# Designed miniproteins, single chains, continued (4), part 92

Each design is a single chain, and the fold is of that chain. pLDDT is the mean over its residues in the fold that is shown.

## One batch from the design tools (miniprotein)

Design m15174
Fold by ESMFold2-Fast:
Structure m15174 (fold): chain A 119 residues (1-119)
Amino acid sequence: MEELKKRIEELMRKLGLSEEEIEAIFKLLELIKKKEGEEAGKEAAEAILEALEAMKSREEAVELVYGAEKANKAVEMKEAAKKAGVPDTEENRAKLNAELKEKAAELDKKLEEKIAEIE
């Protein structure tokens, strides 16, 4: 696994990927390992390495990064939804949105009063 990760990182840097783009790929590999196990993580790493070895440009590699970022975001949203799966969080969100709406309306009213004073 460590040898595969090192090879993947070297190829990604050679293709001109940024540290943030490289991190997205490694985050995906860690998520696969945590969810599907060590063997699935190794198979995913080997598949990514093979794909990167076939790539000739940064533009091709960026598409792989975009896919990884989208997958990472989907997992993060699912974990957030599980953590928020108490009815209390939906009520707290509605309350916070109501308070933000009230504060925005008060700010708009103050702006309208100030504009009226200038005219």
Scores: mean pLDDT 68

Design m15175
Fold by ESMFold2-Fast:
Structure m15175 (fold): chain A 84 residues (1-84)
Amino acid sequence: SIKDYIEKAKKALEEGNVEEAWKILELPFLVFSQSPIKEAKLPIYEFLVNDLLEPLVSLLRERGEQALADFLERYFKKKVEELK
């Protein structure tokens, strides 16, 4: 279930492990983000924007990946708005 993956990713994020949170969601994201059903993919995009994106963008900026960080922030925020 996508909810099980989101809960595992939330726990990793609460423990400060941003990389593990992304790793947990990576394959589920690829599968569910391609669903034609909005209700199937919206929860993973909402978790990405509301919970994971800010820590991920901060991590990328610390690594000198400012352009990638800016792109991902704009991209996922736009995707959540499109799915509403």
Scores: mean pLDDT 76

Design m15176
Fold by ESMFold2-Fast:
Structure m15176 (fold): chain A 85 residues (1-85)
Amino acid sequence: MTIEELVKYERLAREYSDKALELVEKGDVEEALEQAKKAAEYTELLARYGNILTVDYVLEVLKKLAEKFKELEPEYKKVEEYRKK
């Protein structure tokens, strides 16, 4: 993985997390779940390379989403496991 790829995945993980939060605020749970899944995918890669700040950011967002909608809890659990390594 290049530094350029790492920076791209960091941006994408944050963007998808923010989109999921916005969609939950609008009541679009199905689309929010899709965005949360994408955020979790990029976060798995980031966790392997030690980008803890972005992993912690995504984890905090997904935790808030899971508190509002139980359908989002599996994605939160995945990121929590990635954080543990």
Scores: mean pLDDT 81

Design m15177
Fold by ESMFold2-Fast:
Structure m15177 (fold): chain A 80 residues (1-80)
Amino acid sequence: LKQEVIELLKKAIEALKKNDLKLAETYINLALRAIPQLDLSEEQKEKIKELLEEALKLIEKNDTEGAIEKVEEAIKILEE
């Protein structure tokens, strides 16, 4: 499951690079739904959720570079 979430977030980054904001939002929301099921600390889960929710807010503001940075930070936590 963790690797599947990482792959979803990598697909979100690719969508953001192509300016496909709706597709990026779809992948981020799929990842968010999977986070509670991951074998991670509650602190790590909350941090990942906060980063992904901030990425969604940046997408709403058309800040794709900022959104990519937040998604990359979430991936780093998932990769340890």
Scores: mean pLDDT 85

Design m15178
Fold by ESMFold2-Fast:
Structure m15178 (fold): chain A 96 residues (1-96)
Amino acid sequence: SERERLIAEVRKRRAEATKELSDYFNKVAKELADKTGNKEEVLKQAQQAFDDALRNAGKWAAEYKKKGTELLKDPSKREEGERLIKLGQALDDAGS
């Protein structure tokens, strides 16, 4: 039915968004671990941040989109800004 198709689509989008968020936090954690030399602490902090972001998806989505938009004003920070906007969108989708 159309209703079953819509429910399946929402579930698919949430699963894809959750994976995208997980991949992002794991990538950031790896980059920070390489920079700081404290891999275990950085990975633990990244997992805590991921869990908090999922729990407070709407709040963090708005904050990351705002920060990302601000970073886009500086051409040297364009990639960081685009990443934050994408993260905010993924949080919106995961929270739906």
Scores: mean pLDDT 75

Design m15179
Fold by ESMFold2-Fast:
Structure m15179 (fold): chain A 90 residues (1-90)
Amino acid sequence: SMARERKLEELKARIKELEERVEELKENRVSPEEEKKVIEELLLAQVELFILETGAPEDLAKALLDAVRTGKTPDEAVQEEIEAFLEAAR
């Protein structure tokens, strides 16, 4: 459907923008707090893209979003949850 295709394009564009912004914030070293917020937005967009591309269950999406919201570092939370999902899928 056009709606799904548009959503995929928008998510990919957003992920690219957020990745570029993370690199800019790292290079400037101006705000660790702002960097963390942008990384969280990047993580959420990557999770949405993963779900749309793979058809992963909503429970995985909820678990990943909850991990980010509970103050876990985005990289660690995503790595652990994705690894657990992949192990369960084997």
Scores: mean pLDDT 69

Design m15180
Fold by ESMFold2-Fast:
Structure m15180 (fold): chain A 97 residues (1-97)
Amino acid sequence: KKEIEKILEELIELFRRLEATDDPAERQRILEEIRKKITELVKEINKLELDNETLLRYIGFVLALIGELIGLELNPEDKAEYTRRAIELLRELKEEL
C-alpha cells in the first residue's frame, strides 16, 4: 500500500506542476512522467491480492484518470479543469487504500 500511496502523491504533484506550467516543452515532459507513473500505479495495484470488487473499483479510478489525461491532451485550453478533476480522483483513490 505504501508504494501506491507514494505514486499517488507523485502524480498529484505532477498534475499541480502541469497546471502551473505554460511552456509546451515542459508540459510534454510532465505528461510523459504522468504516463510513466500511471503505468507504475497499475503494476503496483496488480501486485495486491485484492478481491474482485475492490480491484474493479481501483481500475475504475485508473480508467477515469486516463480519461481526464486524454481530455487534457485534446483540450489544453481547459487544463485547469482537467488537472483539478485528475487530482480529486487521485485523492479519492488514496482515501480508498
Scores: mean pLDDT 81

Design m15181
Fold by ESMFold2-Fast:
Structure m15181 (fold): chain A 50 residues (1-50)
Amino acid sequence: GLPKDVVERLNKLPEEVRTQILNLSNGSSVRLREYVDHYEKTGKLPDPPI
């Protein structure tokens, strides 16, 4: 399962951003955490994707 702390942080983001992060992470908890961390620090998703 996904880490609870990351899921709680993800749920605080806008719905469209949550959907994009979930699609980009493709079930990887490591990638999910990296995308959430990146968005919280920069306000943007990385381009190109991680």
Scores: mean pLDDT 77

Design m15182
Fold by ESMFold2-Fast:
Structure m15182 (fold): chain A 70 residues (1-70)
Amino acid sequence: MAEAVQALVKGNELYSQGRYEEAIAQYDRAIALSTDPALIKEAYQNRALAHEALGRTEEAAADRARAAKL
């Protein structure tokens, strides 16, 4: 539980630093470790923003679609 929150926070820090690939890895970890729909939804939304920053429009759209179901 705490590890998923820590991964989400670290992802957000990395995103703010422009370290988008590393941010995505942390969001992946948050999604894998969590069973909390609210945390998983936030991780998908933030991973979509990181994918957009890298020009990955299809991956961003997929993450937004998954977040919308939560």
Scores: mean pLDDT 88

Design m15183
Fold by ESMFold2-Fast:
Order: structure tokens, then sequence, then C-alpha cells
Structure m15183 (fold): chain A 59 residues (1-59)
């Protein structure tokens, strides 16, 4: 069931397409200086939100 106890940062929107996911991955790599880090591998939520925003803004 969809439980929303409080407004939180989104790791990755579940409705993202493969194209949008690639954009996010590209910005993730750029933001980390070329490192290949999965967004859910313990990145700070603020950093995750910034990366997603930049990726989607370019898309």
Amino acid sequence: GATAPAPKITHLPASLSEEETLKINTELIKATGGKEIAINEGLDPVTQAEIIRKALAIA
C-alpha cells in the first residue's frame, strides 16, 4: 500500500522511463566527478535531489 507518513525526498521516481534514467545516471556521474555511483548507494538525499533535478532539467 502507498504509505506517506511525511513529505520526504524521492530517491528515484518510479514512473521514470529508461531515457530519463539514463539522463539521471549521466548527471550522477558528472556530479561525482566521473564516479559510477548508484543513487541509492547511500548518497545524501540532498545530493540525490540535486542530481535528479539537473538531469531532468537537461532532458
Scores: mean pLDDT 57

Design m15184
Fold by ESMFold2-Fast:
Formats: sequence, C-alpha cells, structure tokens
Structure m15184 (fold): chain A 112 residues (1-112)
Amino acid sequence: MTMEELEARIARLRAELDATDDPEERERIRREIAELLAELLRLAGEDEEYLRFVEEAKEMSDEELKERALKAIEEGDEAKAAMAALLLPRPAREEVLEAMKKKREEIVEAKR
C-alpha cells in the first residue's frame, strides 16, 4: 500500500469517527486508524518510539489518549500529540489541537 493510499484511508476513517456516537463503532474505527498510522510510520522510517505510542494508543480510552496527548504537548512532543489527535473523535481532537495552537502562540509571544 502506498503512503497516499494510507493517508486517504486514514482521512476517510477520521470522518467516520467524527460521524459516529456508537462507542463500539468508535473503538473499531480508532483501532483501524491506529493500524494504518503504524504502517504509514513504518513506510516513512519513523522512530520505534512513535510506533510503540500508536500501539499503546489502540488500547487506551478516549480520555486516557486525550490526557497522553496533552502531556505530550507540555513535554514539547508535537508529533505524539498530532498522532493522538488523529485517533480521537472530533470533540476531544479539537481540544488537543486547540491546546497545541495555544502552546505555539505562547512560544511566539515569548519571542516578543
């Protein structure tokens, strides 16, 4: 599977994740996104640490994954936060993305 095919499938599954309010369906979609993301990371030659994070994320609740993403933002690991955001439903994902944006704005303000 090409990287473009993986990205397209992830985008489609993210739309399905945003559209569903069924907890079982949400868990299924999230696991599928995580598997595709892990394959994308392998093809991109990314660090084993990121692959481990994605594998752990499969077994996490939405709340646990959100907390892990917010912690990653505080630790400056924007890549982990972005990966967690891809696996979260829209309300939780938007919260993580807003936290990332706020952190970036604080860095810009600190530079004056």
Scores: mean pLDDT 76

Design m15185
Fold by ESMFold2-Fast:
Structure m15185 (fold): chain A 118 residues (1-118)
Amino acid sequence: SMEVEKVKEYKELLKDPDVEVRTEAAKKLAEALDSPDPETREVAAEGLLEATRDPSVEVREALLEGLAERLASPDLEARELAAGLLGALAAHSPDPELAARAAALAAEGRARLLAELG
């Protein structure tokens, strides 16, 4: 599908030397977690996991914001992926403040998911 091809392109743009290009790619990949297409969500999640290791705080801040938005998604799978990726961001971020924010959001997201399933 065109959606899968665009998400694959955004994943490749995470390797761009320009921080602004990588920042926009991370934002678009986070938005793609809302896709009803499982293949699109899988490719987006793979790219976002790579983005959690980006050396630029700007990319990681954009990732935090995009993933936080997905915690409010009506799609349970999108919320589960966002919570997991926020946990990865917390583990990979060298910035203690960003790592703490990501960890808190991941914990809150997981607690809400657990309450909905139990």
Scores: mean pLDDT 88

Design m15186
Fold by ESMFold2-Fast:
Structure m15186 (fold): chain A 72 residues (1-72)
Amino acid sequence: SAEDYLAANPVYAPLLSLSPEELLTYAGAVDPDSPSVTAGDFALAAVAYRRTGREDEAARWLAKAQELDPSI
């Protein structure tokens, strides 16, 4: 899952302890067109939208994460 993927990463794991609103603010800073974007950045956005009840947005970001890493 996206949460399990993020929990295994020392950069993203601490962010999972943030409130859903704080996590959404972090996810809003993710630029999908940036050459430095990672599967973890997309997975973080998916988790943030899911935790705030935005299932359609969560699904779109999860699909982008899975394009970079199908194990998510």
Scores: mean pLDDT 80

Design m15187
Fold by ESMFold2-Fast:
Structure m15187 (fold): chain A 63 residues (1-63)
Amino acid sequence: TEEARQRTAEGARALAEEVAAFPELAAQLKDLGDRALSGTLEETLAAEDEAVRLYILAAQRAA
């Protein structure tokens, strides 16, 4: 659980850096990372899923 929270937060922040060219998307990913660290387990899992979806969407549109 703690490991999952840490990985989700780190992953979301890393993705935010990767999409820094899109500041609104980067801000959303950073917010999800903060929620993963401060929320419940259910919120951490939801944040992880949403961060992945945002990244995939951005990557597909950029390609």
Scores: mean pLDDT 72

Design m15188
Fold by ESMFold2-Fast:
Structure m15188 (fold): chain A 68 residues (1-68)
Amino acid sequence: SAGEAALRLTAERAAGLSEEDRDLAMALTANLWLDPERAVEEAEAHMGRPVSEEQERIAREAVEEARA
């Protein structure tokens, strides 16, 4: 599925991040697929930590490529 493709792209591109940062990027990717307007806020609330610019870039790029 396209949603699964987005998660796979994020996992590949976030492989160089820490486990915690990769998990946050993956959570953000899932949230962006379902509700892009609240995705960052929901991911930060769920994981209890702020999303970095790098994590957001990876997740947003993966979602946009999967939708194309």
Scores: mean pLDDT 83

Design m15189
Fold by ESMFold2-Fast:
Structure m15189 (fold): chain A 59 residues (1-59)
Amino acid sequence: ADAAQTAERLARGLRIVELEEKDPEKSKEEIAKDPNGELYRAMGRALRRVQAEREAAAA
């Protein structure tokens, strides 16, 4: 397993999720650029959920 490759996929997923809130059309374009785009989005959504849960627990 390549840690750098995993980090890039997670970063791509987070970028897609952030675009969903700001510009849904840009998010769809990013997903469409790669056959695994939906997988990257799912990874980004999962990571963002974990981050949100940790922030809520810290408050």
Scores: mean pLDDT 75

Design m15190
Fold by ESMFold2-Fast:
Structure m15190 (fold): chain A 87 residues (1-87)
Amino acid sequence: MEKKFEELKKALEAAAEAAKAGDREKMKAHLERAKELIKELIKDEETAEDLVAQLNAIATEVKDPEEAAEKLRELLKIVEDILENEL
């Protein structure tokens, strides 16, 4: 579990950096990996679906690079809180 969480953290951080750089293709690639890891790590299907929907919204609706990066970092904190609370 911890190794996959580190991969998820790295994927979300890489997506945020790609978003900040304006590289939407790299951002989307990292977000696809993050979605796979969320589905594997989050046992509650409803919570996993909600987190994936939030990633999709950031990828499709947030046009500002800095705002996209900030929202991805906020989502990472939410995932950390969920995993620490043993959902």
Scores: mean pLDDT 79

Design m15191
Fold by ESMFold2-Fast:
Structure m15191 (fold): chain A 61 residues (1-61)
Amino acid sequence: DQELMEGLRRRAERMREVYPEELEPLYEKLLAATSLDEALRLAQEMADIVQEAKAAEAAAA
């Protein structure tokens, strides 16, 4: 589904803007993903990295 894929890409793009160096390789893989299942798994990996980074930021505040 192209619309759902675009939604995932927009979400991944937003995450990458905050943590570009950490997420760039996964973002590239997501852009290259040919199936929704692959894109969902990559988006979940990016979300996990964002969660860890946010936890580290909260601990530093």
Scores: mean pLDDT 79

Design m15192
Fold by ESMFold2-Fast:
Structure m15192 (fold): chain A 61 residues (1-61)
Amino acid sequence: MISQWNLTGLSEEQKEKLREEGKKLEEEMLARHRAGEDFDAVYEETLARSKEVLEKVKKEA
């Protein structure tokens, strides 16, 4: 899971959705790393996506 996510003020449903999305992002990041992609580039992209997911979840529910 993406530990940098600020979960303050979120509902249990929002937290569960974020946990599932975070697991998917982590699995994708690990798969790309194992495929030999640049770790720093993959990490930066994953951080950007995680911020987008957090903002989307906060807006949608």
Scores: mean pLDDT 73

Design m15193
Fold by ESMFold2-Fast:
Structure m15193 (fold): chain A 89 residues (1-89)
Amino acid sequence: VDKEKLKEFIENLTLGTHPLIKGKRVELTDEQKIELLKALLELSLDINNEEALYKAASILTGKDFKDVDDPEVKEMAEKIKKELKELGV
């Protein structure tokens, strides 16, 4: 795992600067930033953790975690998983 690239990925997602959310102007609360960080760290340990994956996707899309059937949440979840796999997670 490239730890520097993983750190950059997490920071850019949390700050709203990553290409996955570029232009969406997502303003996260401090609580949402902490939950997103926790979910991304859990995914870095287990890429198949669907709960952590959909938690991160719901936060980044502004949807409820229970809205896992929302196409925007599903698309974001797939993009997060792809990026983490490319980082060697």
Scores: mean pLDDT 71

Design m15194
Fold by ESMFold2-Fast:
Structure m15194 (fold): chain A 70 residues (1-70)
Amino acid sequence: AAAEQAAHDAAGARGEAARPLSIKMVNLAKELVKDPSLSDEEKIRRLAEETGIDEETARNILLSVKDFEA
């Protein structure tokens, strides 16, 4: 019960915070893919650092945005 409530509270708070973060991640990824001065590696690193996600997740987001824009 206590662990289940803590997980529910954490999921609720994360859900509210995750919604703006998801929009921020997608918008930043779109800006990064349009920047010709940055390498793909630098774009992945910047997205990961700015949003607090891991580099593998950042790479997948950037690839998805590139495929959508292509």
Scores: mean pLDDT 67

Design m15195
Fold by ESMFold2-Fast:
Structure m15195 (fold): chain A 79 residues (1-79)
Amino acid sequence: MSEEEAKKVIKRAIERAIEAIEKGDEFGLEIALAMLEMVLGVEKVSSERNEEIIKLAEEAVEAARKKDVEKLRKILEEL
């Protein structure tokens, strides 16, 4: 996955996580988390591993699991 593709997936996942949290949509939140975990899995096994993308995705997963909308918005601004 290219860095630009990874950033786009993370951005979409964060946007969906924020919406799901604000709506109380647990299923939507699980889908957003699955998208973030997919990016993490791909980057961690890549020969061209991008540590910045891994860090952003891990922080997004933690914030989404804690339902921390403010932290998710901050990560989104870094993308």
Scores: mean pLDDT 81

Design m15196
Fold by ESMFold2-Fast:
Structure m15196 (fold): chain A 76 residues (1-76)
Amino acid sequence: SEEELLKRLTEALEKAGLSKEQAEKIAKEVLDAYKKGGISAATRKALELLLKAGFSLEKASQAAAEVTRILKEAEE
């Protein structure tokens, strides 16, 4: 479900180092990007927002890869 997907994305972002509030906000924007442009759009949005939140390129790339994995599994 969309609710379960949002929860999984939020939890992954929290584990990466975001507060619950920031993780939920970013997860919602990532999910919106996913609906508009699929996994590619979602991955790009996740990377963009994580870099904006102050993550290093390495940390942002790792977190964006985890987001991509969750979304890919949701398509199966």
Scores: mean pLDDT 87

Design m15197
Fold by ESMFold2-Fast:
Order: C-alpha cells, then structure tokens, then sequence
Structure m15197 (fold): chain A 98 residues (1-98)
C-alpha cells in the first residue's frame, strides 16, 4: 500500500509540474518534489538535496555517460548503498557542469 501511495504522489507531482508553464519554476518544483520524496523514503538530507539538484539540471536531456550513471544509481539505491548513491549523484552533477 505504501508503494501505491508513493506512486500516486509521484503521479500528482508530475501532473502539477506539467501544469507549470515557466521552465525555471517547473525545474524548481521538480527538484523540491524529488527531495521531499527521498526524505519520506528515509534517505539522508545530503542525498535528497543532491538528487533534487540533479533533477533541476537534467531537464535539457542526458548523454550516454549520464545514462550509464543513472543505471548505476538505480542499482546502488536497490542495494541500499547510500555512499555509492552520493558518489554517483556528484559524478552526474560534475558531468552536467562540463
């Protein structure tokens, strides 16, 4: 049931974001939603903030290198490897600033 509730919250967030016409406000709200969801899931604040920043910057698309890191990020999350999650998020942020 909690997974169903999270999916419903994510769908509601996506609908709210799609209603925002200003690109910068949409990025800001997307980052806020991702941060809040990760905090609700029990992730440390540092990881939630890094993930929110990745969401904010990723809106213009991904490269193959970022795509590979996103796969590794999913695996690290599934394994509960929070240190690896943090490392990968920082690597994605570094690539987005190249």
Amino acid sequence: SSMKELREEMKAAAEELNAITDKEERRKKGAEFDREILLKLGFPEEIAELAGEVTRLLSDGTTPEIGELLVQLDEAVQNGDLERVKEILKEILDLLNK
Scores: mean pLDDT 73

Design m15198
Fold by ESMFold2-Fast:
Structure m15198 (fold): chain A 82 residues (1-82)
Amino acid sequence: MLMPEEVLEATNEQAKRLVELMRTVPKEKVPQAVGLILRLIGTGIDLGLRVKKGEISLEEAVEQVRREGEEAAREVRELAES
């Protein structure tokens, strides 16, 4: 298996949420919001690879993706308010 599906699913759910929030972001700040989404995807990939290597548990990786997604959502909301 190339990557744990559960980590990819969690990453996809968080990324979709960020894309929805990005609709409220001013045009000038859209590149910054896209950067936050790409950072989240990169984190999901890294965590999935770490699960595959046995460095962290599947549950820990999914929890970290959700935490990073919540933090990114906060930053996207701040961009919308600025």
Scores: mean pLDDT 82

Design m15199
Fold by ESMFold2-Fast:
Structure m15199 (fold): chain A 92 residues (1-92)
Amino acid sequence: SAKKERIKELLDKLIDAAQELAENPEKAEEYLKEIEKYAKEIGELLGDEETKKFLELTVESVRELVKEGRYEEAAALAAITASVLKIELDNS
């Protein structure tokens, strides 16, 4: 329960950082670092190797989109990933 609540808190923070990335691209590097930090913490808390790898690949894709100046797509990928995980937690 406490672990599940912490993961939900981190997922909400990741979604917020993704929204900020889309709205304030001039601070993209700051929000990208937050997304990377929250994704890593979520992966460690979930402990599942497949989920950890999925999150690592998602972060890598988000980073590449940011590097290309594709901030809205980077934000959408991060937010969708976090939202899917949040739904899975609510059904567990």
Scores: mean pLDDT 88

Design m15200
Fold by ESMFold2-Fast:
Structure m15200 (fold): chain A 68 residues (1-68)
Amino acid sequence: SEKDKVIKEVEDILKDNLHFLDTQKKKQLAKAKTEEEKQQINDQYEGWKQKVLDSMEKILKQKLEEVD
């Protein structure tokens, strides 16, 4: 169904974005030398992850309304 296609598309995009953020976070943490730097990186990436989740939820809702 069109709904299943939309859900899969959004889920695939979400997975790719979250995987990218996780990979970048790990690279940044590997370069961090202090606890303060590690905390800043963790806080920054947690914020970006939440923004990605919120944006994808809004996109999914809008796209699902278009196929109903």
Scores: mean pLDDT 84

Design m15201
Fold by ESMFold2-Fast:
Structure m15201 (fold): chain A 61 residues (1-61)
Amino acid sequence: MIDEKEIDEALLRMEAAILKSAHPEKREEIDAALEKALAMLEAGASVSEAVKALREAVEAA
């Protein structure tokens, strides 16, 4: 049975895929931001906070 954490990780990966489609030249920065966002989920952050961090990192790049 799929755990909520696994669903949250899938949502972050989908957000990263959408961002890569919008900003193909930022693929490496999006991957780095995704790694940090996944670490935030592991530390107990909400998916909303992880998505916000991912988007902010990509927009700042």
Scores: mean pLDDT 79

Design m15202
Fold by ESMFold2-Fast:
Structure m15202 (fold): chain A 73 residues (1-73)
Amino acid sequence: MKKERAEKLKKEADEAFKQGNYREAVRLYHEALLLNPEDPELYKRIAEAYKKMGLPNIAEIWEKKAKEVERKL
């Protein structure tokens, strides 16, 4: 059940990201991440959203988190 809920939130976040609603996308990706913390794609998407928002230093932190999660899978 948690995995299905995380996937739904991820899809809603992807839609927000495509629409340019990067802050809403980060919020939804973060909620999905709380349900499925081992998904490296969520960290990568949060990083991309922060880059689009003009926050590259924060984006770099999330990219590093994505790599660490990916290495543990």
Scores: mean pLDDT 82

Design m15203
Fold by ESMFold2-Fast:
Structure m15203 (fold): chain A 85 residues (1-85)
Amino acid sequence: MSEVASLIEKAKKLLKDYFKEKGFEAEVIEIRLLEDGRMEVLVKVTYNGKEFEVKIEVEIKGKDVSLADKEGLDEKLAKIKAEVA
């Protein structure tokens, strides 16, 4: 398996687990590799029967991946919940 393919799989799992924890259903639509060891991920998220597209930046740290801006993403999802409720 290429190292890139492994990182993509880890990013998909990271995002699926993160969104599920926040009460969203999530499906990864597209992943783009950026310069500077980052990935831009387009995710379709579903909350209360409504679908949203969210762009997320994921940092590559060696063989692992993490959210580039977890706090900003947390705030964005809280706003979506408030607008839908």
Scores: mean pLDDT 80

Design m15204
Fold by ESMFold2-Fast:
Structure m15204 (fold): chain A 86 residues (1-86)
Amino acid sequence: MSREELEAKGQELLDKVEELTKEYPEAKAVLEQIKALIAQALADPSKAEEYFKQALGLAVDLAGKAYQKKKEEEKKREEEERKEEE
């Protein structure tokens, strides 16, 4: 993976996680861990894929938890007002 690709993908990942931290302040600690992993990936190209994979894993876990909370809220609304196709 080229340095430019790593920088671009790393920035996209950080932007997405920062968006999640606006809704879930507890995620700020995870964001800092991801930032550190991306910085290490950029500093050591020989381990860049390993560090980037760790950062992706943290981001995916966080997104999954956020998605579950949104699903619970949607189910509650659907039970009260379930006319979506009329």
Scores: mean pLDDT 73

Design m15205
Fold by ESMFold2-Fast:
Structure m15205 (fold): chain A 68 residues (1-68)
Amino acid sequence: MEVVKVKLENEDDLRRVGDVLREAGVRASGVVDHKTKILTITPAPGVDPQRVAEALRKAGLEAEVVPA
């Protein structure tokens, strides 16, 4: 499986990620690494992680798809 990692600059980025995912109609779980300030998003089964990352990048977030 693949996950999407997002670099968080501030706490508002977390809310922005949630808004982007809601607008894209995707369901996902997320875990924040407090040491690196990186949010790891696991899309629901059947959701393309590349589409999730592209939606986040269009919103101005630094997102990349990585192996889980």
Scores: mean pLDDT 79

Design m15206
Fold by ESMFold2-Fast:
Structure m15206 (fold): chain A 89 residues (1-89)
Amino acid sequence: SKEAEENLKKGMEYLKQKKWDEAIEYFRKALEAAPSPRSFIYQTAAFALALIYEKLGKTEEAKKYERLGMGPLILDPDYAYKLSLEIAK
């Protein structure tokens, strides 16, 4: 949906600025608006949330979003790597 896509875009914009609280807010909104747990938007938002929470030392929240990813990552490996790099600096 357009709503899920726009929230994912805003999450990415805040992530690039290292504004973790705002990035988390918009990735959560993207995840909630996603058409299914198997969608690219859902998997990307869940993966980003897991990495951000791990970086912030919030282990329980990180585990929650890792579980929502459901099995092997469906993300393009290059995209997943770039996302990890942006969160890592």
Scores: mean pLDDT 78

Design m15207
Fold by ESMFold2-Fast:
Structure m15207 (fold): chain A 86 residues (1-86)
Amino acid sequence: SSLLKKIQQQLDDNINKINKVIDELKKNNTKDSQKSARLISQARQYALQGKLDEAFKLLDQANIPKSKQDELKEILKKIVELSKKL
Protein backbone atom coordinates (compact mmCIF):
# COMPACT_ATOMS: atom_id res chain seq x y z
CA SER A 1 0.00 0.00 0.00
CA SER A 2 1.27 3.49 -0.91
CA LEU A 3 -0.27 4.78 2.34
CA LEU A 4 1.79 2.32 4.44
CA LYS A 5 4.95 3.44 2.57
CA LYS A 6 4.18 7.10 3.41
CA ILE A 7 3.63 6.26 7.11
CA GLN A 8 6.91 4.28 7.19
CA GLN A 9 8.74 7.25 5.58
CA GLN A 10 7.29 9.65 8.19
CA LEU A 11 8.34 7.27 10.98
CA ASP A 12 11.88 7.04 9.52
CA ASP A 13 12.04 10.86 9.23
CA ASN A 14 11.14 11.32 12.91
CA ILE A 15 13.66 8.64 13.98
CA ASN A 16 16.32 10.46 11.91
CA LYS A 17 15.52 13.76 13.70
CA ILE A 18 16.25 12.12 17.07
CA ASN A 19 19.39 10.42 15.67
CA LYS A 20 20.70 13.85 14.56
CA VAL A 21 20.33 15.20 18.14
CA ILE A 22 22.11 12.10 19.54
CA ASP A 23 24.99 12.53 17.03
CA GLU A 24 25.44 16.25 17.88
CA LEU A 25 25.60 15.40 21.61
CA LYS A 26 28.19 12.64 20.95
CA LYS A 27 30.40 15.14 19.04
CA ASN A 28 30.73 17.34 22.18
CA ASN A 29 32.68 14.50 23.91
CA THR A 30 31.80 15.57 27.51
CA LYS A 31 30.48 13.25 30.25
CA ASP A 32 27.19 15.23 30.38
CA SER A 33 26.68 15.18 26.58
CA GLN A 34 27.48 11.43 26.42
CA LYS A 35 24.99 10.72 29.24
CA SER A 36 22.31 12.85 27.52
CA ALA A 37 22.93 11.05 24.20
CA ARG A 38 22.45 7.66 25.92
CA LEU A 39 19.26 8.82 27.70
CA ILE A 40 17.75 10.15 24.43
CA SER A 41 18.72 6.92 22.61
CA GLN A 42 16.94 4.86 25.33
CA ALA A 43 13.91 7.20 25.16
CA ARG A 44 13.72 6.58 21.37
CA GLN A 45 13.79 2.79 22.03
CA TYR A 46 10.92 3.05 24.56
CA ALA A 47 8.88 5.19 22.12
CA LEU A 48 9.30 2.52 19.42
CA GLN A 49 7.86 0.04 21.97
CA GLY A 50 4.89 2.39 22.65
CA LYS A 51 6.19 3.22 26.16
CA LEU A 52 5.81 6.99 25.96
CA ASP A 53 5.76 7.70 29.74
CA GLU A 54 9.08 5.84 30.23
CA ALA A 55 10.57 7.71 27.25
CA PHE A 56 9.54 11.07 28.79
CA LYS A 57 11.09 10.14 32.18
CA LEU A 58 14.42 9.53 30.43
CA LEU A 59 14.22 12.83 28.50
CA ASP A 60 13.55 14.73 31.75
CA GLN A 61 16.90 13.38 33.07
CA ALA A 62 18.86 14.63 30.01
CA ASN A 63 20.99 17.75 30.56
CA ILE A 64 19.55 19.76 27.63
CA PRO A 65 17.48 22.97 27.47
CA LYS A 66 13.75 22.67 28.35
CA SER A 67 12.83 23.87 24.83
CA LYS A 68 14.84 20.97 23.34
CA GLN A 69 13.23 18.48 25.77
CA ASP A 70 9.76 19.69 24.69
CA GLU A 71 10.74 19.45 20.98
CA LEU A 72 12.00 15.87 21.46
CA LYS A 73 8.82 14.93 23.41
CA GLU A 74 6.72 15.97 20.38
CA ILE A 75 8.94 13.86 18.07
CA LEU A 76 8.59 10.84 20.42
CA LYS A 77 4.77 11.28 20.45
CA LYS A 78 4.81 11.19 16.62
CA ILE A 79 6.95 8.01 16.63
CA VAL A 80 4.42 6.27 18.93
CA GLU A 81 1.44 7.48 16.82
CA LEU A 82 3.00 6.47 13.48
CA SER A 83 4.19 3.04 14.72
CA LYS A 84 0.59 2.23 15.84
CA LYS A 85 -0.60 2.82 12.23
CA LEU A 86 1.76 0.14 10.85
Scores: mean pLDDT 87

Design m15208
Fold by ESMFold2-Fast:
Structure m15208 (fold): chain A 66 residues (1-66)
Amino acid sequence: ATLKPEYVQKKYKLENPLPEEKIQQLQDLEIEDGVNWIKFGTGLISEEELDKKVKELQQKEQEILS
């Protein structure tokens, strides 16, 4: 399910709520992050690869919030 605008606004301490398109993008990043952590925990990816993926997702999150 798509994240509620009020949840996103509180989580990131935003003055104004984000448009729904950006909320959907943030939800997609949260899902992708969860998948990456599971892949690491099951031995499908290395710790170094996980670190790179986490940094990539953090950069995308900052772009969405800008």
Scores: mean pLDDT 80

